# Ledger of designs, part 109: designed miniproteins, single chains, continued (4)

Each design is a single chain, and the fold is of that chain. pLDDT is the mean over its residues in the fold that is shown.

## One batch from the design tools (miniprotein)

Design m15776
Fold by ESMFold2-Fast:
Structure m15776 (fold): chain A 83 residues (1-83)
Amino acid sequence: MEKKKLEELVKKAKKEIEEEARRLAEEYYKQGRITTAIGVKLRGIGVILDIELIKEKAIKEGKYEEGIKKIEELLKKFKEEFA
C-alpha cells in the first residue's frame, strides 16, 4: 500500500511541478522577466529530478513513508518559493 501511495504521489507531484513551472515561466515571459522565467524552468527540472531520486532511494531502502514526506516537503517549498 505505501509503495503504491509513493508512486502515485511521485506521478502527481512531477505533473504539478511541470505545470506550475510552465505557467509561472509564461507569466514572467509576458512581463519581460526572461532571466526569472528561465530560472523557474531550471528550478522545476531540479525539483522533478530530486523527486525521482527520493523515489529511487525510498524503493531501495523500503522507506516509503520517509520518501512521501520528503516529496511533500519539496512540493511545499517549491510553492512557497514562487508565492
Scores: mean pLDDT 83

Design m15777
Fold by ESMFold2-Fast:
Structure m15777 (fold): chain A 61 residues (1-61)
Amino acid sequence: KVDELVNAFLNAPDLGAQYQAMAQITKLSEEDQKKALEKIEAKDPYKAKILRKFLEGKKPP
């Protein structure tokens, strides 16, 4: 569910939890990934930037 993954990512207590939330978001449809990005950017633009880079496949360089 998009909202649950958005909340999991925003409230992640450590990098491991953040990575798990991002990995689950990549399994969503492209439309739902876009919705997740928009919701995260509205709450935390910096975390949205991290998710956007992850979705771009910049990991690992």
Scores: mean pLDDT 76

Design m15778
Fold by ESMFold2-Fast:
Structure m15778 (fold): chain A 56 residues (1-56)
Amino acid sequence: MDKERAREAVRTVGDFLGVDEEVTEKVIEEAVAALEAGEPLATAVQKGANKLQEAS
């Protein structure tokens, strides 16, 4: 459930900022990997959002 929420949140931020879909998908993969490594959902999503802001 948390992995799907992270995917949706990061994708929404990428779409809002106009980041390329390929870049957004890579950031989603990193956020999911962070969750699998035991990071909290909020931390994983925040790191993803920060990366997308840097890419925009």
Scores: mean pLDDT 81

Design m15779
Fold by ESMFold2-Fast:
Structure m15779 (fold): chain A 108 residues (1-108)
Amino acid sequence: SVEKKIRELLEKAREAIREGKLEEARRLLEEARRLLEESELPEEVRRELEEELARVEAEIKQKEEGMSEEEKEKYLNELLEKRERERRIEKEIEEAMERMREWVESME
């Protein structure tokens, strides 16, 4: 399962963070992100995994920059808000294109 593989990579990334191996954690995070992007997972599962990716990214940044828990939480919220905005725009574009296709098909 691609989902299981992504979750295993994220757990390894968190382990690397605990060990102070931030470069290894970054590589594991990027592998997980690539697999998620290339995967045909259900939307609900994709959203859950994107949130987990954001949490791991925030944990890495916290260690790299010596951020407080409050600063990490703020960064995480910014990542989640950015992705929600991107997903909304993607959905609106897709729906607009679908409406255009229906109009064209109704004229054929």
Scores: mean pLDDT 83

Design m15780
Fold by ESMFold2-Fast:
Structure m15780 (fold): chain A 59 residues (1-59)
Amino acid sequence: SDEELLTEKIKRMLKQAGIDPKDLETDFEIKSVATVLSPLLGVSKSTIERLIKKLKEES
């Protein structure tokens, strides 16, 4: 599954922007980040939101 590679790309892009996944405490913050990353990664906002939430659990 390429989901692990996508998760690493999201993690790297968040770090490049100075954002730690754990600092994204609200649904609004997660959605805002997903809105920016969606066109850059060619992936739906809902998929990015889900993966960010997963990253917060796995950190």
Scores: mean pLDDT 80

Design m15781
Fold by ESMFold2-Fast:
Structure m15781 (fold): chain A 92 residues (1-92)
Amino acid sequence: MDEVVEKTLKYVKEEAEKLFEKALKLLREGKSEEEAEKLVEEALKLLELGIEYFEYYYEKTGDEKLKEAAEELRELKERLEEEFRKEKEELE
């Protein structure tokens, strides 16, 4: 039972995804590319802080669930960066 790890992972993922969805809506509606880019940057920064948090405690504890959480956030970060790049290219 690593309830704190699971709750932290879920919170970081949900908040990053919410910021990303807002960015995509702004981009698709043609309202503000700069504002959309700021929201994506904020989402990616949140994911990066989560990765650093889990990696730091993994190094201290050796708990592989922390390593898995960091890897899951890295995969999400890469996926969001790729999706935003593709969406931006489609709306040129």
Scores: mean pLDDT 81

Design m15782
Fold by ESMFold2-Fast:
Structure m15782 (fold): chain A 68 residues (1-68)
Amino acid sequence: AEAERQARIAALRAEAQAIADQIRAWVDAGADVPLSELQALAQRMQDLQDQIAALEGSTQERGPISSA
């Protein structure tokens, strides 16, 4: 259970990092990216952060009842 949560958090963080790295690469390369694309990426990052917060806030269910 904990290993699964940690893996999910790590995956979400990796995704957020990849998005940030992509935007940075575009800026560094002087690419002209439309606002709509940047907005879509911002929305995705917000969703990732929300999921991470939910997983971190779920520590109360660490415990005794874990169905297969």
Scores: mean pLDDT 74

Design m15783
Fold by ESMFold2-Fast:
Structure m15783 (fold): chain A 105 residues (1-105)
Amino acid sequence: MAGVELGRRVAEDGADGAEARADLSPTSSIRVSLRRLAPGEVEVTAEGVTADPDPAVVAQVSREATAAAVVAGRLLRERGLAVRMRAVTRVGGEEVFTAEGSSLP
């Protein structure tokens, strides 16, 4: 899944402002970004965007964004970081899905 690879790339970079993006289809993409909140704490945001309001497409984009956040969060936690994770899906700029989580080392 594209999300798994993006999550891995952002976690391997590990720098504040690290970012990776992939197109899932001609109308859908995901972007994963890392922000350092403190020396031992990071935030991972996976943002899915689609022009297609089909619930099946929204569900697929949301699964890819969630997978990216979860994979990045797991890898960063394995490095001893406290992680905040957020996955969001937007259709036409409107937020239609959100999932949030946190994990300690």
Scores: mean pLDDT 83

Design m15784
Fold by ESMFold2-Fast:
Structure m15784 (fold): chain A 98 residues (1-98)
Amino acid sequence: SPAALAAGLGAGVTGISAGSTVVAGEGEAGKAALEAAREASRAAELGERGSKEGAKKGAKEAAEKGKKAAEVGKDSPGAQAAAKAAENGAKATIEAAE
């Protein structure tokens, strides 16, 4: 749905913002979280442009990267926020693509 796609994009942007803040202070954890959030945002954009297969594939990759970022940055509120935003964005993108 358009609303699910918008939610995916919004979650991606929130994750990028949170991840960027963490990267300034926490190195690898922040970098992993930022990469996951960017991937989720790109997947949502692909879905908005009508690439159902690309959106689903990118969203699954973003969710996987988000899990790894959450494990690396478990003690980082920013990394956790970015990882959660990436997971939420990925779920919204998959739902919109189906």
Scores: mean pLDDT 69

Design m15785
Fold by ESMFold2-Fast:
Structure m15785 (fold): chain A 80 residues (1-80)
Amino acid sequence: MNRVERRLDADGNEVVVSTLGADGTVTIGGKKVEAKRGDRIEFNPATAEVRVIRDGKVVAEAKAPSREQALASVGFTPKP
Protein backbone atom coordinates (compact mmCIF):
# COMPACT_ATOMS: atom_id res chain seq x y z
CA MET A 1 0.00 0.00 0.00
CA ASN A 2 1.27 3.50 -0.83
CA ARG A 3 1.54 6.15 1.91
CA VAL A 4 0.79 9.72 0.81
CA GLU A 5 2.32 12.82 2.46
CA ARG A 6 2.82 16.52 1.71
CA ARG A 7 6.46 17.66 1.74
CA LEU A 8 8.77 20.39 0.47
CA ASP A 9 11.32 19.50 -2.21
CA ALA A 10 14.96 20.70 -2.29
CA ASP A 11 13.82 23.96 -3.96
CA GLY A 12 11.14 24.62 -1.30
CA ASN A 13 8.17 23.74 -3.52
CA GLU A 14 5.23 21.83 -2.02
CA VAL A 15 5.02 18.31 -3.45
CA VAL A 16 2.77 15.30 -2.95
CA VAL A 17 4.84 12.30 -1.86
CA SER A 18 3.74 8.66 -2.04
CA THR A 19 5.96 6.04 -0.38
CA LEU A 20 5.79 2.60 -2.00
CA GLY A 21 4.90 -0.40 0.21
CA ALA A 22 6.14 -3.02 -2.27
CA ASP A 23 8.50 -3.63 -5.19
CA GLY A 24 7.03 -3.16 -8.66
CA THR A 25 6.92 -0.75 -11.58
CA VAL A 26 5.72 2.85 -11.70
CA THR A 27 4.34 4.40 -14.88
CA ILE A 28 5.45 8.05 -15.18
CA GLY A 29 4.59 10.05 -18.29
CA GLY A 30 4.04 6.78 -20.20
CA LYS A 31 7.41 5.33 -19.08
CA LYS A 32 7.63 2.23 -16.89
CA VAL A 33 10.27 2.54 -14.15
CA GLU A 34 11.40 -0.24 -11.80
CA ALA A 35 10.57 0.70 -8.20
CA LYS A 36 11.49 -0.73 -4.80
CA ARG A 37 9.68 -0.84 -1.48
CA GLY A 38 10.42 2.43 0.33
CA ASP A 39 10.90 4.45 -2.86
CA ARG A 40 9.20 7.85 -2.86
CA ILE A 41 7.18 9.26 -5.73
CA GLU A 42 7.03 13.06 -5.66
CA PHE A 43 4.45 14.95 -7.72
CA ASN A 44 4.74 18.74 -8.06
CA PRO A 45 1.25 20.04 -8.95
CA ALA A 46 2.57 23.50 -9.95
CA THR A 47 4.98 22.18 -12.62
CA ALA A 48 3.37 18.77 -13.39
CA GLU A 49 6.73 17.07 -12.70
CA VAL A 50 6.97 13.56 -11.26
CA ARG A 51 10.11 12.10 -9.63
CA VAL A 52 11.02 8.69 -8.22
CA ILE A 53 13.46 9.00 -5.30
CA ARG A 54 15.54 6.18 -3.79
CA ASP A 55 17.88 6.82 -0.83
CA GLY A 56 17.61 10.58 -1.43
CA LYS A 57 18.55 10.28 -5.13
CA VAL A 58 16.31 10.97 -8.12
CA VAL A 59 16.30 7.72 -10.15
CA ALA A 60 13.59 8.77 -12.64
CA GLU A 61 11.94 12.05 -13.62
CA ALA A 62 9.28 13.04 -16.15
CA LYS A 63 7.15 16.09 -16.95
CA ALA A 64 3.58 15.73 -18.15
CA PRO A 65 2.01 18.28 -20.55
CA SER A 66 -0.57 19.20 -17.87
CA ARG A 67 -1.29 18.64 -14.18
CA GLU A 68 -4.25 16.41 -15.09
CA GLN A 69 -2.13 14.28 -17.44
CA ALA A 70 0.60 13.98 -14.80
CA LEU A 71 -1.92 12.55 -12.31
CA ALA A 72 -3.29 10.15 -14.96
CA SER A 73 0.25 9.02 -15.89
CA VAL A 74 1.19 7.95 -12.36
CA GLY A 75 0.36 4.32 -11.78
CA PHE A 76 1.92 1.56 -9.72
CA THR A 77 1.91 -2.09 -10.79
CA PRO A 78 3.21 -4.63 -8.23
CA LYS A 79 5.69 -7.22 -9.46
CA PRO A 80 3.98 -10.50 -10.49
Scores: mean pLDDT 66

Design m15786
Fold by ESMFold2-Fast:
Structure m15786 (fold): chain A 111 residues (1-111)
Amino acid sequence: LSEQLQKDIAEGFSLIFESVAIQNGVPEDKARELGKKLEEALLAGDKQKATEAMGEGVLEEVKSKTKDKKLIEELEKRLREATELSKTDPAKSQQLMSQSIEDIGKKIKEE
């Protein structure tokens, strides 16, 4: 039952992630690739790889919306920090990722 729920969650999150990425300007092929990586990482219980796949999706979305090199570099740095934190503090990793998305999204909206 727990294993089946984990599979359902992995599939569900990967499909939502792919759909949101496509809606936000990530190319369909890239979104599918990242969604597959996220699904595989979640099924394996690999929190680091799951965080990396989600981070790559966010980075590709931002690159589709802005050419501001400093904003892209800032996001990339924060996503790397979130990936490292996912090994020791998944909650703080999730918080840093969410905050990074919010901060960068706000800066893009101001343009």
Scores: mean pLDDT 76

Design m15787
Fold by ESMFold2-Fast:
Structure m15787 (fold): chain A 73 residues (1-73)
Amino acid sequence: MNQYFNDSVSNALNNANSGTQSVNQSFDNAIRQLGEQMARQGVPGSQISQYVQQIRNLQNDLLNSGLSVSDYL
């Protein structure tokens, strides 16, 4: 599993959990950094898009279900 993906998800969840200003901002920042780092590693754009979509699905579930960020860790 890509370390960049794991770090990105963990950072987004931890930042959202600790600050709670905006889940959207935390995830947007994490996704932007992830995309840059994966592109530098030569990961195909189609695979990067899949990882981004997985993170966006997690973000939408968190926003729509009202669950605690800690429940996803």
Scores: mean pLDDT 69

Design m15788
Fold by ESMFold2-Fast:
Parts: sequence; C-alpha cells; structure tokens
Structure m15788 (fold): chain A 60 residues (1-60)
Amino acid sequence: MLSTEEAKEKAIELAKRYMEEYGLSPENAALVASLKLLEQGLVSGEQAREAYKAAVEALK
C-alpha cells in the first residue's frame, strides 16, 4: 500500500490527467482518481478520503 503522502501526490497527478483527457471538474477528477487508487488496492478508505481532499484543494 502507498503511504498517505504518496497517495495524495498520486491522486493529484491522476486527477490532473483526468481533467486534461476527459474535461472533468477538479472535484470530479479528484473523486475518480481517489476511487481508482482504492479500487487498485493501493490505499485504504481513510487514505483515499485524505487523497481526495488534498487533490480537490490542489486543483481548485
């Protein structure tokens, strides 16, 4: 599993990519990115929630 810090950085990178490729809003891109990390088993539910918050804040 990723550390919480690694999860935040990865979610920001993925969310930025999803905004560029799919035209998603920052909030929707952050949500999709965080759920993707959770689906891949890379993070816990708590880490996914923290990654989502960090990505939303970084991309607004």
Scores: mean pLDDT 83

Design m15789
Fold by ESMFold2-Fast:
Structure m15789 (fold): chain A 80 residues (1-80)
Amino acid sequence: GWKLVETLEYDVDASSLEAAIDGILEGLKESGYEVTITEKTETKAVIEAVNKKTKEKLVVEVEYDEETKTAHVTIKVYKE
């Protein structure tokens, strides 16, 4: 099964939640991950990304604050 090995948190400036999601999806796909959006609302998205070659899974939670135009990103890194 997947084992949690690392948790990363950071803030990024983004014009919208969609802009933040697009940037994250492009980066993950370029890095060899297969990506699925598992949850999406107006202010929040959860993305699962799996790289079967490296045996790595990422769970990326994005929460967008419209007042500050900032996305708070939490990445949980899992390995087999």
Scores: mean pLDDT 85

Design m15790
Fold by ESMFold2-Fast:
Structure m15790 (fold): chain A 91 residues (1-91)
Amino acid sequence: GTAILIFKHEGGSASGEFEARSLEEGVEKAEEAIEKLAKELGWEIKEKERIYLPASMPREELEELLRETGLKAAEESKTESGVIVAVAREV
């Protein structure tokens, strides 16, 4: 499956798209990559969220939802702390 991570911090945001054999592997790999990035940039990660999407969702709706979810996650934190949102789907 494919996993998309969106990370928000007071200094900005970072995101990445990762492919893996399984949904679980994709999420784990993506979270590890963002944690390494945050450490290199001196960002503190205080919150993590995982969102799993059904395989039956049309690709066009998936792209819109991922964009909206990323924007909402970035704006809704209301804290100056780092928030990781992992969005994952089997393809």
Scores: mean pLDDT 58

Design m15791
Fold by ESMFold2-Fast:
Structure m15791 (fold): chain A 83 residues (1-83)
Amino acid sequence: MTPEQKAAALYAAAMINTIGGLTNADLGERRPELREEFYRGAENDLRAALENAEKTEELDPELGEEVRKRVEEAGEEVRRRAE
């Protein structure tokens, strides 16, 4: 796998995990009886997203910066919703 292909794969993984985190937070709001479980899922997904974003930034700083900002925004939104 070339560095460009690896960066693209990590970027895609970070984006998928970011969407997963936001989706879990939404489900936590819609299903209050399972709220804690869904918010744990959201935190785990966003942690994985951040790790993949950091790895992307090492290989492709521009793509990594873009996805890292999206992960950070999603993390702030999930934290706001959890309060």
Scores: mean pLDDT 87

Design m15792
Fold by ESMFold2-Fast:
Order: C-alpha cells, then structure tokens, then sequence
Structure m15792 (fold): chain A 71 residues (1-71)
C-alpha cells in the first residue's frame, strides 16, 4: 500500500511549512514503486528533502514539474 508513504510525505512537508500537490505525491509514489522495498524509505527522505530545499523561498507548494525535474 502507498498510503503510509503519502502520509509520510505530507507530514514531512508540513513540518517544514511546505506542501506537495497530489500530482507531485503520485509521481514520487510511482518512482518509489520501481525501487526495492528496502530502498524506498531512504529514497523518499532524499527526494522530499531535495525538493523542499530547491523550492524558492516565496513558494510553499512542490508541483509535479518540480518532481519531474528532479527525477
């Protein structure tokens, strides 16, 4: 189930004053599904952190375009 990872992404972003669009989350979850189970947690943390840190200071929402540029 992808539900725990969706909630983890949403909670992590919220703790940093940011959010992810539904389309952005769906792309991250699709990418994670291509990885071995044991690598998914580390990949999720790295992807979320990278996207949030790359976001301009005046933006609060990570979009699908931001995810595509990273992946």
Amino acid sequence: SSLPYREMIERAAASLGKSFSDEAIDLILEHLSTLPEEERGEALERIVLSLVLRLPADRTTVTAADVRALL
Scores: mean pLDDT 83

Design m15793
Fold by ESMFold2-Fast:
Structure m15793 (fold): chain A 91 residues (1-91)
Amino acid sequence: MMEEKRKKEREEAEEAVKKIEQGERVEFISGPPESRELARAMIEEDRRAGVFYSFVFTGEPGQTIDVTGRLLPGESVEGETDGALFYRKAR
């Protein structure tokens, strides 16, 4: 059950990234509740610093997601080991 939910969340994250590539602004946070809560706190803190996110994915340690080619000029990819947080940062 959790494995099926993880696959669905990954597919939803990839779909969200695809929509962002088409010019849509979508904030997508997936993964375990603790990781999602941490991600929201980080996004809120960065938003106060004038940083905006186009994509956020949280998963399990060792889980890989490929966001290559989805970056716009000025964007970067960052990852966090604790909570397996991966995100695309826009500035």
Scores: mean pLDDT 51

Design m15794
Fold by ESMFold2-Fast:
Structure m15794 (fold): chain A 97 residues (1-97)
Amino acid sequence: KMEEIRQELTEYAKILYEREKKKGNRLAQAYAVAVGYYFDEEEFKELYEEVSETEEQRVVAKGALAGLEITIEENPEDVLNSVLGYMELMVKAIEST
């Protein structure tokens, strides 16, 4: 059920946020928080505001939300693994360029 998937993905989003915060990657932080906000708006509301200070951060956040919707729609039978894989891919892409 989607409730269990939301809990796993919000916990993973927190782990990614803390990891990227230690690395100083502000765009990757915005990505991680946007994913958390998508699955648990109330819990991530304050962090979402903090990581939305620049235009670049807002663009990354909007891209994260759009990418999540597509990934979930295309992988309805394996949402958790598909989203986790996509999150790792996107964070690495943001860090490597």
Scores: mean pLDDT 78

Design m15795
Fold by ESMFold2-Fast:
Structure m15795 (fold): chain A 100 residues (1-100)
Amino acid sequence: STLEQLRAVTEAKRLAEEAAKGDRETFRRNAEEALRVIMENKTAAGLMVMAFLTTTANLDESVYEEAAELFRKGAEEALKLDKSVGMSILSAVETVEKEK
């Protein structure tokens, strides 16, 4: 439903803001947590990735670059388990990168 998608996008934005706080270790931990949550939420995975990356791109370009690489690698691993989820994540990363 639209409300479920909106809730997922809102949560992804919150995780992105938390990932952008503090030091690099705090970022990595929160970004890896976000990827795990995204992979468990198959129907909203692409939307959540797009929201996360767009939010980090607006906050800190270096955080965005690290998040994009982490999600790309995570998507390649996800493709081995669930091709649809992996492709959704990869497509979302590529879409945001083209808009930058």
Scores: mean pLDDT 79

Design m15796
Fold by ESMFold2-Fast:
Structure m15796 (fold): chain A 79 residues (1-79)
Amino acid sequence: SGTVYGFGASRLPVAEAAARIEAELKKEYPDTTRPSENELQAGNITVRLRPSGSGATILIEAESVEDALKALKIVNTAD
C-alpha cells in the first residue's frame, strides 16, 4: 500500500534485458539478485519484466520515490 510504482520498457528480450539491468543495478545496489529470469531485487526495489513483442515491459516497485526514480534511470540506461 505504501509502494511507489514505475513503468519502463526495453527493446531487448526479457533474459538479456534482465541481465543488463542487473549489471547496472549492481553499480548502485551491490546486493542485487536475480531470483528468476524476469525478476530482480535490489534493496527495497523489485523489477519485474514481461515479454512484449520483441522486447519487454518493465514494472518497478519501490518503497520510496528516490529508489523508484533511480531504478527507472537504470532501466533506461541498460538499453
Scores: mean pLDDT 84

Design m15797
Fold by ESMFold2-Fast:
Structure m15797 (fold): chain A 72 residues (1-72)
Amino acid sequence: GPAAAEGARQAALDGSSPKEAAVNMHRGATAAGSSRGPEQAEEAGKLARDNGLKYGPEGSAIVAGEAARRAS
């Protein structure tokens, strides 16, 4: 949900590399206990990580935020 997405963006902006932000979002989405279930939370985290690596630094934080939003 929105709170997880804001947490994700804050973590990405707080001096972590975009790759590290994407990895943290996998863990955060899984740990948040999404109303959509743990499998969907983990899938969202994996998508954030893969897209962060594929699209590079600028896209990584946005993808991490969107994945966290969908997972929570």
Scores: mean pLDDT 55

Design m15798
Fold by ESMFold2-Fast:
Structure m15798 (fold): chain A 64 residues (1-64)
Amino acid sequence: MAEIEKLKEEIRKLYLTDYKNVDAGEKIALLSVEIADLVPREKWEEVRKELTKMYEELLEELKK
């Protein structure tokens, strides 16, 4: 996987398994910053939409 895809997958796993843990929340925040640093300007809108969709899907999974 590309580096950004790996970071997104790590965020997804942390959110689904340990989202209530303070350490997991901090790691998610740090991974989000790392993604932002790796994304070229021309891809920011595309990646932002992908992350928004991922978070919406994770929120729905947590409701189940």
Scores: mean pLDDT 68

Design m15799
Fold by ESMFold2-Fast:
Structure m15799 (fold): chain A 81 residues (1-81)
Amino acid sequence: RDRELAVEAFRLSVEGLEARRAGDEEKAKELGERAEELYAQMSEEGRALAERAYRRYLELVAAGVPAEEALELAEEEALRA
């Protein structure tokens, strides 16, 4: 369960970040609230997984990896750790 919650929260966090970059503050707020709801249901291990995935996503995007590929790679790496 924690892994499923962590992956969903991670994906919502990325969607929220992209919504903010696009200037869609309302969508970003909705996605952020949904992510917070999932974080509240997770163990410490689940939150750590989601945080690792999100940090890795940011690193990959900063290195020039396209957002779609960065999302998939960050998720896979976090699930293997």
Scores: mean pLDDT 82

Design m15800
Fold by ESMFold2-Fast:
Structure m15800 (fold): chain A 61 residues (1-61)
Amino acid sequence: SEVEKEINHLDKLVEELKKKVEEESKSQTEKKQQLLKGITDGFIRMVESIKRRLQAKAAQQ
């Protein structure tokens, strides 16, 4: 379904972001690592919200 494709794309985007942030974090101070984690978690939360909205629309059909 269209919803399944969008959810798969969002999951790939989150996976790529996690990998990039992990690499960036390797050379950073502990404080900056915590900041990057907070930013990443915020982005993931936003993506999960979008996924839930898409799933809710599909469930109404």
Scores: mean pLDDT 80

Design m15801
Fold by ESMFold2-Fast:
Structure m15801 (fold): chain A 63 residues (1-63)
Amino acid sequence: GAALQALLAQLQELAKLLARADGAALGADSVTIEQLSDRTVRATMTIGDKTVVKTYTLPELPT
């Protein structure tokens, strides 16, 4: 229902916020966030000449 869709959207935003916080903690020069699916967010972090890719998987919600 609408409540579960709203919760999923909040979890997606939380995952993006966590990705940015992780990037800042690692000293990343840039963080690119890409939503791959309803439950998967990918963050590509550039640290100098290195690229770190982290994938955040959200919990499965009952439909």
Scores: mean pLDDT 79

Design m15802
Fold by ESMFold2-Fast:
Structure m15802 (fold): chain A 67 residues (1-67)
Amino acid sequence: MIKVTGARSGSAINDVIKALEEAGGKVKKVTYTDDGYIIEVEFPEDVDLEKIAKSLKPRDGAKVEVL
């Protein structure tokens, strides 16, 4: 799972989702929380989520972390 904090707009979350799908992931669910968004994404077994998260450059200074 991936957590995004500091997103100021839906566009920032959409950028993260698009980048995950471009990396070969399939987004299953997005959950809003008071401190950010939790994105449930499905990847092949051998995919490095930390490398994908580091490649993400969301708008508005949002932070991306692997849970």
Scores: mean pLDDT 72

Design m15803
Fold by ESMFold2-Fast:
Structure m15803 (fold): chain A 91 residues (1-91)
Amino acid sequence: PVSLEEIREITRKELIELAKKADPKADPSKLSQEELAELVAKLLEPYGLATKEEVLELISAIENKDGKKFEELLNKLLERQHKLYQEVLAE
């Protein structure tokens, strides 16, 4: 069993990794929340996985330690990913 705090830390790390994948020269420690969300969205938005606004809300929930909002947003994004996966398998 993973704590909600541990899941937030893992999610934050994954968002940073995605930002680095979008721009290998980016230093995530020097990016604003909006700049980080923009880089992550460049990788996710073309696949219909998340918008910049949704990524920004997720980052804000992590930084503000809003566990309820974080859980709500994470579940919404995971549900969308699962639906897209099912649609691909149906083709």
Scores: mean pLDDT 75

Design m15804
Fold by ESMFold2-Fast:
Order: sequence, then C-alpha cells, then structure tokens
Structure m15804 (fold): chain A 65 residues (1-65)
Amino acid sequence: MKKVALVYADTEEEAEALSREIEKETGLEAVPVVRSNTEEFYKVLLELLAKGADVEIVDAERLLA
C-alpha cells in the first residue's frame, strides 16, 4: 500500500513548504492543499483513497493529536 501525506495549511506557500519538508524527512509523496479550499482537500483525499493509497493527513496547525 503506497503511503501519501496530505498536507493541509492556511496558505499555498505553507502547504508547499511543509510538503517539501515531509518529502525530505520521510521520503513520502506529499500533496499540498490550502485550508480555505476545503472542497479540494476532500476531493484529493477521496481520489487517493479510491486509488488504494494509505493517506496520512498533516494539518499545519494540528500536527500533534
């Protein structure tokens, strides 16, 4: 099962920067999505799940549970 990080942040710059950091630190594919575009977030999440990807959601403001 392919592991993919879905990065959720307030701005495109933050989402892209965090995605880059996650890819650098973990080697996982990271997909950036802007928090204000909630519809796109769910669309991307559902597409990845439909393809059988194991999705880890990374919220820039809520990295810890």
Scores: mean pLDDT 74

Design m15805
Fold by ESMFold2-Fast:
Structure m15805 (fold): chain A 100 residues (1-100)
Amino acid sequence: SMPADIVAEQQAKAAALAPETAAVQQKYDAGTATVDEIVALIERQVAAMAEILSKLDQKVAEEVEALLRQAIEAIRAGDLATAEEHIARAQALVDEFLAK
């Protein structure tokens, strides 16, 4: 089970990024987001997440970071479908790890 303090820290970091995440997501859904804007947001989210995950499990942190790095490469290549798949896998790993 996860320490409540680490879950609270993750939620606080997510909340701090929420306005920027919402703004970039809105632009992405409208087709107006630039690759650099999307990559910069993901890099900030990865940094925040890696700091928290590294306190819990280094192996999970490394696997999540690898998937998100692959997503960034896919975005830069214009392969948004592959990027979304890697992001979804990373999120599933985090959710599974935090659930128990």
Scores: mean pLDDT 73

Design m15806
Fold by ESMFold2-Fast:
Structure m15806 (fold): chain A 71 residues (1-71)
Amino acid sequence: SNQQRFRQLVLQSTSLVIRGIGYDIDGDKKKAKEYYQQAIETLREAQKIASPEDAKKLQEMIALLEKRIKE
């Protein structure tokens, strides 16, 4: 179902963010940014099947991750 797929994509993006944070803590900024970028891609896939309200919330999360990549 679209609900199961949405949940799977959100959980996958969360896992990618956690890995990115791990590399950030270890000082591997390049690898951290790669994981944040993968998380953004996964959230964009989730947006395609999200409700309008959830799609807006995911866009806000994407914007925060894009800001992290620029730091």
Scores: mean pLDDT 88

Design m15807
Fold by ESMFold2-Fast:
Structure m15807 (fold): chain A 86 residues (1-86)
Amino acid sequence: MLEEAVEEALRRLREAIDQLEQRGETEEAQQAREALREVEKRRDRLLQRTQEIVDKYGFKSREELLKAAELAVQGMMYEIEQERLA
């Protein structure tokens, strides 16, 4: 299901951020965590963007749905980080 793919993408990104912190990249990890938290608050938009990617590319498998969710989360994180830097 689309919601499951979104939850898995969010979980994987949280793990990636934790790895950055463990490596001593604390500033990068903190910025990424704040952006991800903001994406999680905008859940309805995240689901809509993921669905748009699925529809555009005809994604159908669990792996393809996960890829669409990862792209949606990463795109929203980038937009949020740009808003903070402006």
Scores: mean pLDDT 82

Design m15808
Fold by ESMFold2-Fast:
Structure m15808 (fold): chain A 85 residues (1-85)
Amino acid sequence: MNYGVAIAGLTEEQAEELARKAEEKGGSVSVIRAKKNGVAISGLTREQAEELAREARELGGEVEIIEGGEDVMLKASQKLHELLK
């Protein structure tokens, strides 16, 4: 199964570091830079999603793990927009 993560409430540096780690795992990443920074990630295994979610929570981020098939990035992006409101 394909997994993703929606993460909000990060600094720019924290968002870029998590994005880099996700890309190294073969994930697809979308980074949003605003007054609140966030990352939408797809193309992960369950273990990779859980690892990135743990790291994001340790940084004080708001995190949702997305379970699904081929539309995981769309779901992660939608959840990220909800978390950034």
Scores: mean pLDDT 79

Design m15809
Fold by ESMFold2-Fast:
Formats: C-alpha cells, sequence, structure tokens
Structure m15809 (fold): chain A 64 residues (1-64)
C-alpha cells in the first residue's frame, strides 16, 4: 500500500521548522516509519507515514 501523507500549513517558516522538529522527535521516540520535510518558504510541513496511526501521531506532535 502507498504511504499516507499530510501537508500542514503554519503562520511562518519558523513555526514550520519547529513543528517538523517536534514531529521528528516523535518519529524517533515511537519508532514510527515515516518522513518529515519542512519547507520554510511555503510555511509547510509534509509528513509521510506507513499507516494512518503513525501519521496521526506525527501530526499531533507537529501541532503541539
Amino acid sequence: ADPVIATLEFPDGEAAVQAAKRAREELEKEGITGRVVADPDSKTVTIAAKDEEGLERLVEAARA
């Protein structure tokens, strides 16, 4: 099955970078199979995970 992907928008590039950092910390802590990419210029964070459960956890961490 294809990975599940979400793109999150933030008010500024710094917020996007910090959100990506939080998502990567959760990915490492929980051993989630996924990828997190921040684009400060578009103020976005793109998160990909093997399944919806992993994606939900990374999205929650990014929004914290």
Scores: mean pLDDT 83

Design m15810
Fold by ESMFold2-Fast:
Structure m15810 (fold): chain A 67 residues (1-67)
Amino acid sequence: SVRAAAQALVDEARRHRDSLTPEQLREEALRRGYTPASAEALGVAHSYVRRGDDDRALAEAERILRA
């Protein structure tokens, strides 16, 4: 489901919370063959996770994947 895919991206963002910037994580995802939508969702999720807002990270990742 889109929700499960968004949750997986949030979980990945949490693993990289303190090691990469959102832009660096998006670029790494593109390099690894993620779709542009998944890479964008991952980068946006990472920005919210870094701010301590996991609920918004999930909501925004899901919104991007549904677009």
Scores: mean pLDDT 87

Design m15811
Fold by ESMFold2-Fast:
Structure m15811 (fold): chain A 70 residues (1-70)
Amino acid sequence: MMEKEIEEALERANARGVAGNPKLSPEDIELLEKRLEKLMEEMKENADSDIQTVIRLTSELLRVIGALLD
């Protein structure tokens, strides 16, 4: 469920950018900030993990950061 909510928040961020809406809702910001915190924790826990896991976590982290910075 949390994964779906995060994907929906990222989709809303992208759609708002395209539509000329520069602001994320406070709820979407909070959700994405919580996801960022969790991804950073997972990155630290998986420092010695396989390359595919590192790539996946890095890609998710960049998506969340990008959404928060716009």
Scores: mean pLDDT 68

